Designed miniproteins, single chains, continued (2). Designs and how they scored, part 73

Each design is a single chain, and the fold is of that chain. pLDDT is the mean over its residues in the fold that is shown.

## One batch from the design tools (miniprotein)

Design m6680
Fold by ESMFold2-Fast:
Structure m6680 (fold): chain A 85 residues (1-85)
Amino acid sequence: SEEARREIERVLEAMRLVSEGNRLLKEGNYEEAVKKYEEALKLFPGSPLAHYNLGLAYKKLGKEEEAAEYFAKAEAGGLDVSEAR
């Protein structure tokens, strides 16, 4: 359906933004990585992977409280976050 097509396109764009955020994390561009993950969550708010990677980015920025909140959201979404510490 047209609605299902729009939903698929939104999810694919969110995945692309997560991929861009991951590249920025590897480069040490943590603030820009946060922006990309936030954009992904606007398109797909329940993305456990986007929540997990936002937690990692906030941890790198020294924002421990925000990191913990996003790791909790990722865990609620079904991801094992034990490696995030």
Scores: mean pLDDT 84

Design m6681
Fold by ESMFold2-Fast:
Structure m6681 (fold): chain A 80 residues (1-80)
Amino acid sequence: MEEAEKLEKEGIEALKNGDYERAVQLFEKAGDLYEKEGNYDKAVEFYRRAAELYAQLGDTEKAREFVEKANEAYLKSKKK
């Protein structure tokens, strides 16, 4: 959990510095770690952030991939 939170903070800092390529990598890793921990709400949040950044970078294929990951995590959050 702490590791995912650290990546979240680093990603936000990268965004503040205008480093979108670094920010997207950090948000992707944070989402993956939150999903591994079973925190699907946070995984959805960071996969959506990654999708938005990939779209801004012009990588529409990666943007779509992360929208799908967010939808998958959302469905897992509803499984209870």
Scores: mean pLDDT 82

Design m6682
Fold by ESMFold2-Fast:
Structure m6682 (fold): chain A 68 residues (1-68)
Amino acid sequence: MSDAELAARIAAYLIEKEFGVKAEGRLEGDTAIITVYNATPEAVEAARRAAESIEEAYGVKAEVVVVD
C-alpha cells in the first residue's frame, strides 16, 4: 500500500467522523480517490481540500467522487 492510498483512507475516515457521512478512500492505478456518499456541500469541500493536500504531498492525482 502506498502512502497516498493510506492518506486517502485516513482522509475518508476523518470526513466520516466530522460530517457524519459515509466516505471511502482508495488508490485506483496512480490516482487517489475519495468517495463521499449522501454528502453535504461542506463534506464535499472537505474531501476536495483533502484531495488537493494529497496531490501536493505525494505528487499523485487525486479525485473526489460524490454518490447520492
Scores: mean pLDDT 82

Design m6683
Fold by ESMFold2-Fast:
Structure m6683 (fold): chain A 89 residues (1-89)
Amino acid sequence: SELLERIEEAIREGLERLKAAKSREEQIAALRELAARLMELIDQLPPEKRAQAEAALSRFLSRVGAAKSDEELEEIRREFIEEFRKILE
């Protein structure tokens, strides 16, 4: 799926920015950019799948914002991609 590939790319880039952030301001900016990019991609889904995708995204962003390590971020990413793949089926 082209959409799944774009979601995975946006998450990869967004998490790299979060990991590279040196200040709280940079972390907040990186998280806001990731959220905006993912919302734009999800808005392209048909209405019946959009609600499920928005709920999954909300949980994903909450977990990313609360993450304490790079390992935790990668776990959160894997789980979200797996959940999103099921929504696209």
Scores: mean pLDDT 84

Design m6684
Fold by ESMFold2-Fast:
Structure m6684 (fold): chain A 65 residues (1-65)
Amino acid sequence: MEKELRETMLRVADIALAYSGQLSPEAVRELLSQAFKQAEEQARAGTLDGEAIVEALRAQLEAAA
């Protein structure tokens, strides 16, 4: 669980950073914060789906750019 959560958070951060030149720092920070919160909540519940979190973040970043 801890390793999977860490890996999900790193993937989320990498994707958000890739969009840092296309979006305002505030928008990137807000989406990143939401994704981290979802990952932590799912990990706590034992239902962590890193792929779903990453895909949702990517779709939100693309829609905002």
Scores: mean pLDDT 79

Design m6685
Fold by ESMFold2-Fast:
Structure m6685 (fold): chain A 70 residues (1-70)
Amino acid sequence: MLEKLREEVEKIADEIAATPLPSEEEIKEKLERIKELGKEAEPFKDPELASLITSAALLAIGREIDARLA
């Protein structure tokens, strides 16, 4: 389960990184998915997974700001 959550977070982070100018709708959907994965990961108290989720969330927030300014 934990490893599967890590794979899901890595996948979504890669998708966000590959799309530098996403639509506001698209990035909001990805941010909600990251938020969902963060809730699923919380009981594990895994610092590596928590760090990965935080990095993905920060990237998504940056993309959301860029989309709103475009």
Scores: mean pLDDT 77

Design m6686
Fold by ESMFold2-Fast:
Structure m6686 (fold): chain A 89 residues (1-89)
Amino acid sequence: MEGDISAAMVLIRIGIAKLLLERGKPNAAIEELERAIELVEESEELSEEQKRALLEEILRLGEEVLKVSDDPAAAQRVVERARRLLEEV
């Protein structure tokens, strides 16, 4: 049950990031993705399958932010974190 709640919280953050990116706010979108990846890293309740799916989506959105951001440093950190965590699951 708590694992499902943790997954839902990450999905909400990813959804907010998508909306912010669509609204032309890539820096705000990356802040939400940073929070989403921290939730994945800290959660002992998420299954390996849930972590993989969530990290793949975070990585995809982080790469989209990198294409449109005028300050890519934060987006690059999220992309690197997501790739590293995907190698560990």
Scores: mean pLDDT 81

Design m6687
Fold by ESMFold2-Fast:
Structure m6687 (fold): chain A 109 residues (1-109)
Amino acid sequence: AEELAARLRGMAAAFRARAAEYAALADAGVPGAAELAAIYRETADRLEEAARAAAAGDLEGAARLLREAAAYLRAQAERLRERDPAAAAGLAAAADSLEVLAAEAEALA
């Protein structure tokens, strides 16, 4: 549980750092950057919730929250698919990674 929580906190920090990078690009006028900043920030928040559940020993809750975060990323990837295929592919890959972590959390429960 503690090891999973630490991994999820690390992932949340990485998503927050990416959100800050996209926010800076949005301030510089890069199209789509504000939207990507919001997506990465929302994902970081969801990963922090999953990390808190894992730290509390609620591995079933952590798995559910990770699947909800993966579903959110897949929905964003589909919405961006035609406008930004590279960003969409990245978000879909991130969703796949969260589904793997959800399965790991369930296996530990």
Scores: mean pLDDT 88

Design m6688
Fold by ESMFold2-Fast:
Structure m6688 (fold): chain A 55 residues (1-55)
Amino acid sequence: MREEEINKVSEAIREAQRMARAGASEEEVAEYLAKNTDFSPETARRIARLLVAAA
């Protein structure tokens, strides 16, 4: 139940992090997260900012 949701989100974040490390913009990473998770566009942008800053 909750495990599957957590696994999907973790996989999406891991992939978004790889995109950021490959030079993707915050906007590209945020769009990926918004399409592949149930995150709001605002939450996706916040996570994208953190991932790009960490890259």
Scores: mean pLDDT 77

Design m6689
Fold by ESMFold2-Fast:
Structure m6689 (fold): chain A 86 residues (1-86)
Amino acid sequence: MEEDLERLRKRVEEALGPETAERVYGSLQKAIEAIKNGDYSTAASYTVAAALILIGDGLEQGKVDEATELAREVIRLSKKYEEEAK
């Protein structure tokens, strides 16, 4: 779980920079804690927030394709954690 998050954080840092990576990582940590607590609505909100941070920063940096790929990975990772929590 944390290993997958750290791997994603490094990919975001390489593509969009450390500030974007930190914001995405923080939002995803909150999503995972919500999943652990069975609060899937809150988890979805933080997952969407992480994806929107990626898309917004990707637009500003002219890296929309990379940001979209990373946003899809964020959604996939959140779904994986939800399935593992069952």
Scores: mean pLDDT 82

Design m6690
Fold by ESMFold2-Fast:
Structure m6690 (fold): chain A 58 residues (1-58)
Amino acid sequence: MELYRATEDVEALGPLFLSLKKGDVVELLREVNENFWEVRSLKTGEVGYVPKSALEPI
């Protein structure tokens, strides 16, 4: 399981995007493109897109 942590607060850019707080842990589901990943929040179970630059591996 590929786990990442948010390095900063992330505000959703649109209806398919997740908002995260700094320190939230997500599971990588799919690399959508060079800039955005589809992830699942371990805190909420929500699935959506986030900028990969806001994530670090754990």
Scores: mean pLDDT 84

Design m6692
Fold by ESMFold2-Fast:
Structure m6692 (fold): chain A 68 residues (1-68)
Amino acid sequence: SLEELKESLEQLLELIRSEKNPASAIVRARHAIRELEEFIAKSKDEEVKKLLEETIERLREIIEEKEA
């Protein structure tokens, strides 16, 4: 369900954000972005696409924070 997907994505974001090694966090975030972009390309569900796009932006923010 959309609710279960949202919960899984929040857990993913928390795990990456809480990673103490910045280089590891960046690698994990980049991998996650690639996987989510593939899912967007395959999806026809507008709500799913929106949630995935929002999650990608949040992952990019984590990368910028860790690279600073």
Scores: mean pLDDT 87

Design m6693
Fold by ESMFold2-Fast:
Structure m6693 (fold): chain A 62 residues (1-62)
Amino acid sequence: EEEKRAALIANLQAVGKLSEEEAEEVIELAKNGKEEEAIALLRKGGLSDETAERFVKLAKSL
C-alpha cells in the first residue's frame, strides 16, 4: 500500500509536473471524497479531465 502510494506520487510528479506536496494533496483530496477539487488541481498542472479522473480513481483505491 505504501509502495503504491509512492508510485502514484512519482507518476503525478513526472506527468503532472506536480511537487511531492501537491501530489500528496491530490491523494488526500481524492481519499476524502473531494474528487472535483483533486481533478481541478490536476487540470491546473496540465492534465486532461480523462487523465485526472484516472489518477483520482487510483488514489481512492490505495
Scores: mean pLDDT 77

Design m6694
Fold by ESMFold2-Fast:
Structure m6694 (fold): chain A 73 residues (1-73)
Amino acid sequence: LKEEAEKLIKELIKKAEEAAKLAKTDPEKYKKLLEEIDEISDKLEEIAEKDPSLEPLVTKAKSEASKLLAEGE
């Protein structure tokens, strides 16, 4: 579970960075990336539910992704 969470966190942050760059230049691709970010976030929540020790790691990653998305707007 921890290794899966770490991989999903890397994908989450990468997609958030990509979305932030595209927010003003490519709205369609931006929306698609937001959908993918939501899917990854849901998977991370499921992992945290199965292993509560990973909840702080998941919470931090979601917070970092939100900050990156806010920079794009």
Scores: mean pLDDT 80

Design m6695
Fold by ESMFold2-Fast:
Structure m6695 (fold): chain A 101 residues (1-101)
Amino acid sequence: MKDVLTPESLKALAELEKRAELGPVFIERYLEVLLNGSDEEMEKEREYFSKLDFPLAKALAKKLDEILNIKDPEEREKKIQEEIEQLNRFLERFKRAEEAS
């Protein structure tokens, strides 16, 4: 698999920023609002992430903004389900690759 960033550059970024612990928190918040959040809760989470000077948080704010710009609730729900499926497929693929002896 072609990585956008090398493991060494990712390690250097984590050491420089000392924000590796926040990554899981942001992903958990994003997944939670996709699973259980209303439009209003998504807007609040978008505002929360947009205020943070953290690259991952800014990316998640942008994704939530894109979802919120879908005016039709049915189309928005479809987009949310697609995001959840992609996250689950990525996590499952990663887990199986790691645990494959």
Scores: mean pLDDT 67

Design m6696
Fold by ESMFold2-Fast:
Structure m6696 (fold): chain A 78 residues (1-78)
Amino acid sequence: MVTLTGRMLVPNTSVEDAEKAAREAQAELEKEGIRVEVRLTPTDDGVLAEITVTAPSREAANQAAIRLAKALMDAAKD
């Protein structure tokens, strides 16, 4: 198992929209045996997402992080 941690700012989004996107992405990744933890903090510029991914390989962890980041960015409206 490999654990990857990261932080990203999701601009112009609400905590509710970011939480929904993170929850949907987590559910999909858990079906593949990938554990995901996301902590969302509201900021003046959007939502700060702190992401932890645990996967069977570094490649799987990187791909999961990319999928989660894409889901969060797709939740941004502007």
Scores: mean pLDDT 80

Design m6697
Fold by ESMFold2-Fast:
Structure m6697 (fold): chain A 61 residues (1-61)
Amino acid sequence: ADVHLALGEMALAIGDYETAIREFEKAIEADPKNKDAWRVLAEAYEKLGDTEKAEEYRKKA
C-alpha cells in the first residue's frame, strides 16, 4: 500500500512541500525501486526551488 506516496502527493497539491518531501522519503525508504516515488520527490524539490536535487532524484526515476 502506497500510503506515504498518496499522503505526499496530497501535501504537494496543497503546497505543503515539507510534508510532501518527508512522506515521499518514507515511500522510498519502504520501496527504493518505486520510480514514481523518486519522480514526485524530484517534483517536490523543483517546486521548492532546489533544481539540483530535483535533477538528481529525477535520474533515479
Scores: mean pLDDT 81

Design m6698
Fold by ESMFold2-Fast:
Structure m6698 (fold): chain A 91 residues (1-91)
Amino acid sequence: MSKSEIARKFTAATLLAIGNILEAEMNGDEEKAKAYREVLELIQKAMKYYDEGKFDEAVKYLEEAARLAEKNGDTALSEAIRDLLETVRKS
């Protein structure tokens, strides 16, 4: 699997997280908006560690991001992050 595929999956997870932040803000759900911002920060940290070649650290941050998304009931975001996680592990 190529770096291009991993970059696309990071982008997809990032855009889903941003969309969920905006939806939560539009609905006045400050707790969900805060949780999705934390998911976004974890995805961004994972991307930074991946770019630095620190794959084990990238995996840890993606596992935390997926867990937090799942806890907030977001199956689509959690599945996107888990797919990215498996792709990074196979790199």
Scores: mean pLDDT 84

Design m6699
Fold by ESMFold2-Fast:
Structure m6699 (fold): chain A 66 residues (1-66)
Amino acid sequence: MAQAVADALKAAGVGDGTSIHITGHGSEAGVAAAVAVVEEAFAILEKEGIAKNLKVTGSVEAPPPA
């Protein structure tokens, strides 16, 4: 999974200093899992020397109060 994401990001031309923010609705665990996969993909890209200073963050949006 993480390797496939790393390969896709490499094909998309991810370079030094790239930051990705993942916003999800309704599931903190789902957002955390997505962030973890992207972090592993970024670690693969940095280890392979494709890019450096890569960052991923995540947030969960709550529905507006009724």
Scores: mean pLDDT 76

Design m6700
Fold by ESMFold2-Fast:
Formats: C-alpha cells, structure tokens, sequence
Structure m6700 (fold): chain A 72 residues (1-72)
C-alpha cells in the first residue's frame, strides 16, 4: 500500500539524518586534528570514513527515489 511505502521512505530519511550527524561529527574531529597538528594518517582514515558515509547516503537517496516512483 501507499502508506507502507511512505513509512519505508520515512525510515530511510531517518537513517540518512543519522548518517549526516555521524559525518558532521567526523568533520569536526578532522578540523580539531588539523588545528592541533594531528596525524595525517588519522585525518586520512576519518576522510575515508566520511566517503563511506557519503556513498551510503547516496544509496539511500536512490532507494527513496525508486520508492517515490512506486507511489505514482
């Protein structure tokens, strides 16, 4: 039903918001490490984690797009 599809979209939106929050935390950590002269290796690991989160967000957005097409 359309209601079930709408619930699934909302769940995916909630997951995207969670991942965005995690990304912001990692970006703030990178900024702190850069300001304090932290390890380049640690910064690179955090940047890689941000890339993984960005890819997951992109996947969830594509899934939402497919679900929205089912509502039409």
Amino acid sequence: SKSEIKKEILKKIGEILRLIGEKIDLELKIKELEEKGGSKEEIEKLRKKIKELEEKIKELLEEIKKLEEELK
Scores: mean pLDDT 88

Design m6701
Fold by ESMFold2-Fast:
Structure m6701 (fold): chain A 74 residues (1-74)
Amino acid sequence: MEYFEKGLELKDVDPVKAAKYLMEALKEDPNFAEAYFLLGEILKEMGSELAKDYYQKALALDPNFEEAKKALAE
């Protein structure tokens, strides 16, 4: 859980380090929908086309993830 918290904290300060911490969180729990969503948010801010893939993964793991649904609808 601490890796996810560090990723969330660093998202706007150091997105590269944030992504690294979120990848560590996914190693501990590969079904962590929120970590996939946060990676999607970071990738979107970096201008990466991969952001949608991560939102889709989050939604596949948690079909009621409203924030991921909204991100994909934009």
Scores: mean pLDDT 80

Design m6702
Fold by ESMFold2-Fast:
Structure m6702 (fold): chain A 97 residues (1-97)
Amino acid sequence: NKKKIEELIKKIEEHLAAAEEALRAGDEEKALEHLRKVVETMYELSELLPKEKQKKVLSLVVAASLVLSAAASGLLPLEEAVEHVRELAEEAKKLAE
């Protein structure tokens, strides 16, 4: 499990960096695509964790999904969505240790 967890953490970091780059370039669609991949990878990470930690990561996935929905519908600025998803992903990474 450790190698798979490290691989998923790296994928989260890569997609967060790509979302930030897309945001700087003004590519909102690409930024949202990478944020969706962050959330999907957080869900996959949760499946590798003990039951108690899995519940906590799943709650972070739900929160990140709501952030994405708000950004996609124009209710939340995309810049704020990137920051919120990053904070949620960092908490998920800490739980995976």
Scores: mean pLDDT 89

Design m6703
Fold by ESMFold2-Fast:
Structure m6703 (fold): chain A 81 residues (1-81)
Amino acid sequence: MDELILGEAVLEAYRTGGREEARKVAADMKLSIEARKKGLTREEFVKLLEENKDKYTISDEELDRLIALGEEARARWEAAR
């Protein structure tokens, strides 16, 4: 699921580089998920990044939600689902 994948990636970035790194990964992953859904090339993806720079700004509230989602996803996987 896209949201769980996003949460996990954001959590790993947070553990490695803190909140600023997690925010960058969250923004990039959201755009990467959109590009994959649309079947975009790398060049088209770069254009999407440029066009949506402001729209994919991750707020502190959204960042906290994604970190919590990543922790929840990891806890569920660790519980040997």
Scores: mean pLDDT 71

Design m6704
Fold by ESMFold2-Fast:
Structure m6704 (fold): chain A 66 residues (1-66)
Amino acid sequence: MTVEEAAKILSEKFGLSLEKAREAVETALLLLEAGLSEEEAARILSETFGLSLEQAREVVELAKKI
């Protein structure tokens, strides 16, 4: 899966702009690469992008498929 494919899924599912969805996916990848747990990454994404924890977890799950 590409960043663009993940962003499109999130945009359609949650009504996010493609730009915001892309930034969220890129941030999730950075956090996971930095060694954060999936739950820590989801909490940071929720706070940073104004997503629910459920939405933030979906971002992390899609990022793991990239």
Scores: mean pLDDT 83

Design m6705
Fold by ESMFold2-Fast:
Structure m6705 (fold): chain A 70 residues (1-70)
Amino acid sequence: VDELVERFGELVSQLSPEAQQEVLQYLAELQERAKEEAEALTSEEELEELARRIAEETIAKAEEALRKQA
């Protein structure tokens, strides 16, 4: 998870301000959905998997945004 978060930070730093806002908006939407899902989870392992999935989806969105601005 930490590795994915670090990768995301690197990608975001390479994005234009407009693209950064788009990615942050997407992350906010993912976090809202994850909040509902997290309330149903009771184990640390399930919460860690949810966090990893959010990070992976956000990184994919950031990579797509970079591709569009290139």
Scores: mean pLDDT 74

Design m6706
Fold by ESMFold2-Fast:
Structure m6706 (fold): chain A 68 residues (1-68)
Amino acid sequence: SGGTEAARLAVEAANSGKEAVVRGSTGGVVVARGEDPTSMTAAALLAIGDDGGTVTVRVDGEERRFVG
């Protein structure tokens, strides 16, 4: 599932000191930071909340798209 890959990338980026912006298919947005475990959990849940739509993850201005 693309949502699982999106969740992995967001958490990996946050743990490496980057901010990961996750946008879900239903329009929800979460910013994941490594110093905030709650934000990483929320970002992962948003990414795997798979409505069969497109989830996007943006790190350092680079946006990647994942299909559920």
Scores: mean pLDDT 80

Design m6707
Fold by ESMFold2-Fast:
Structure m6707 (fold): chain A 66 residues (1-66)
Amino acid sequence: MRPSLAGGGNGVKESDPKKGEELRKRLLEGLRRGELTPQERVRLLGEIMANSTDEERLAIAAEWEA
């Protein structure tokens, strides 16, 4: 079934759209600069997914699947 936490549940705490957006911008900026290692990209992606909606998580997962 869908999450009981009004679409805001990320297991430990509620999803924060503002935090998710901040993390996504941080990831994109780091990629643009070429400063992020593959390990840092995965870490940031994980944090973004934890703070994102189901739709955003699916889109991100598909993008990084390749």
Scores: mean pLDDT 65

Design m6708
Fold by ESMFold2-Fast:
Formats: sequence, structure tokens, C-alpha cells
Structure m6708 (fold): chain A 65 residues (1-65)
Amino acid sequence: MERGSEAYRAGDYEEAIRLATPHAEAGDPYAQYLVARAYRELGDEERAREWLERARSLGLVEPPE
């Protein structure tokens, strides 16, 4: 998870998705939110929305900045 967040902060959104996706698929709502943000930055609004809804459904009320 932490390495995915670092990739996102570095602007490497594809690497952030690659690193965070296994955690997101395992049900980590923070990883799901990170994947959603990275897809949004890449312009994939549909996938960003899907992952954001998954993160919110698992109880993530406020996203980490």
C-alpha cells in the first residue's frame, strides 16, 4: 500500500495502480481509493468511479490525502 501511495505522489499513476490493485482486490478500502484516484488522473473516469464506490461501500468516509 505505502509504495503505491508513493508512486501516486510521484505522478506515476500507472505504477500506483499496479502496486495498489492487489490490495484493492483483497478488500482494502484505502487501496481501492488510491486506484480510483490514479484512474481519474489518467482520465479513466468510469474505472475511477467504480473503485471509488467500492471504497465507500467498505466504510471509507474520508479519503487519505
Scores: mean pLDDT 75

Design m6709
Fold by ESMFold2-Fast:
Structure m6709 (fold): chain A 55 residues (1-55)
Amino acid sequence: SLEEKKKLMIEAQEEFYKEYKDELRKAAKENGTERAKKALEILEEMEKELEEIKK
């Protein structure tokens, strides 16, 4: 069903965000890059929006 496909896409996107955040945190810690920090903040905002969509 379309609902099943949407659920799978949301789950895949959540996993991607989680892994990408971990990579950005590591990059910021090792290199101290302001870009990585800002990208992490944006990604956290996107995750909050995704949680609202899941309701």
Scores: mean pLDDT 75

Design m6710
Fold by ESMFold2-Fast:
Structure m6710 (fold): chain A 65 residues (1-65)
Amino acid sequence: GDPREMVIEALKKLLPEVEGELKELLEKALEALEAGKYEEAAKLLEKAFELDPEVGKRLVKLLDE
């Protein structure tokens, strides 16, 4: 599979489980990925993982499935 498509799918599964600023960052990252703005998406994901490191762990786990 396309690594972009895998990350988009994982983010879509993760979004229902998050709220507030974290949800906003992940939604913006998803929109950036779908628009092909990979550098912007990477920065948004970095901010999300700094805000909640457990989200990073969950994303990795979803990518392994």
Scores: mean pLDDT 79

Design m6711
Fold by ESMFold2-Fast:
Structure m6711 (fold): chain A 67 residues (1-67)
Amino acid sequence: KQEELDEATRRVVELARQASPEDYELAVKAIEAVHKGDLEKAREYADKITDPAVREAVRRLIEIAES
């Protein structure tokens, strides 16, 4: 679980760095929300992300955190 979370987090950061600064900030906030266990807040941030690849990577991170 922790290893999967670390890998998914790394993927989100890599994709977000290639996206807009706004999507990068939203991705960072979503990662922080996942780390705090606030999955509802993480989903809110994910839904605001405009880049589809970053959004799906964040959603994947949330799915792993839910398991």
Scores: mean pLDDT 83

Design m6712
Fold by ESMFold2-Fast:
Structure m6712 (fold): chain A 68 residues (1-68)
Amino acid sequence: SGEAVQRISENALGVANSSKDPKKRLKNLKEVGDAIGENVDDPEKAAEEVEKILEKAKKEEEEKKKKE
């Protein structure tokens, strides 16, 4: 149980630090909050969904660097 909460916290911090753009950071953090809220009774599923959000955010930043 504590392990899932730790994974959520670590990945959420990763999402917060994935972009320099405050608007993108807020959008991504909102998605994190929504994922946690939708899976409040399943912390492991919440952790998995937050991890997917982090991976998507990282991929979007890498694609931007290639185009800019």
Scores: mean pLDDT 77

Design m6713
Fold by ESMFold2-Fast:
Structure m6713 (fold): chain A 70 residues (1-70)
Amino acid sequence: SEMEKKLEELKKEIEKIVNDDSLTTQEKADKIVELAKEFVEKYKPSEEEMKKIYEILDEAGKKLEEKQAK
């Protein structure tokens, strides 16, 4: 579906931010939150689609914590 494609694009963009070693953890978090907010405002996802967005954000957060734990 169109929404599945948009969610996959969001996930890839967030993963690029998580892996951008030129950014601080705070800058990464701020950019990820901004992207998620813009996505929600633009596409008005359903509750089921919102759960997928939260899963993407949770995975990104875990990866950021792993990088901070060193």
Scores: mean pLDDT 82

Design m6714
Fold by ESMFold2-Fast:
Structure m6714 (fold): chain A 64 residues (1-64)
Amino acid sequence: SNLPSEEEARATLLLMQGAIALHYGDLETARKYYDEAASLLSPEEAARLRKQMDEDIAKVKEER
């Protein structure tokens, strides 16, 4: 298959769950899913993801 690796596929599902939690304002659950996804990625990709997570959470907090 020309699809992403198993680890990339798992990370994508975890990111989707994190994004859903973030959409509903569940910041703690979003962080847990993002951290789990980051653990399946390269250190560079994990760092980018953690930065994105912090930015996304900051935006949600600004709405409140």
Scores: mean pLDDT 77

Design m6715
Fold by ESMFold2-Fast:
Structure m6715 (fold): chain A 91 residues (1-91)
Amino acid sequence: MFKEAVEEVKKRIEEGYAEEVLEILKHTLEENGEENPILLTNLGIALDALKKYEEAAEYYEKAIRIAEEKGDKELLEAAKKELEKVKEKLA
């Protein structure tokens, strides 16, 4: 489930829809009101694609905390890798 969600977001970003993807993800966050670590990771990916590295890092850090609390090792590893990449861009 989470792999498919992340891959779909990355595919749409590669197709040039990063801004549209970000808008959809922000709307989903506002509507659902829940801290979904997959949603937060995807928000970070879309923000990173738009070069909003500081905001992307904030969402990845939040996703890492929640994934760690839930014991989702695969999502935790994925979010940590994305955070490392965005921190390198902020240096």
Scores: mean pLDDT 80

Design m6716
Fold by ESMFold2-Fast:
Structure m6716 (fold): chain A 87 residues (1-87)
Amino acid sequence: TEAEAAARLAEAAERAARELEAQGRLKAAEALRLFAEAARAAAAGDWETALALEERAVELAATLSPEDQARVHEALGSAQAALAAAL
């Protein structure tokens, strides 16, 4: 289901955020956690909160260094690929 897909994406993004946090990339991890929270809100049917959190995540990601922006982009791509493989 759409809710199951969103929940899996949230789990993958959360795992990526923990990895970046372990590497000391706190702002990049924060951006990924906001994306994970947006996915969880979407899974719960709370589209208003999901949109607001996604907008905040995008705004935060835009303030990161190019290196950290690339890491967030790669992590989201990996989360999307993991979701596709699980479905």
Scores: mean pLDDT 79

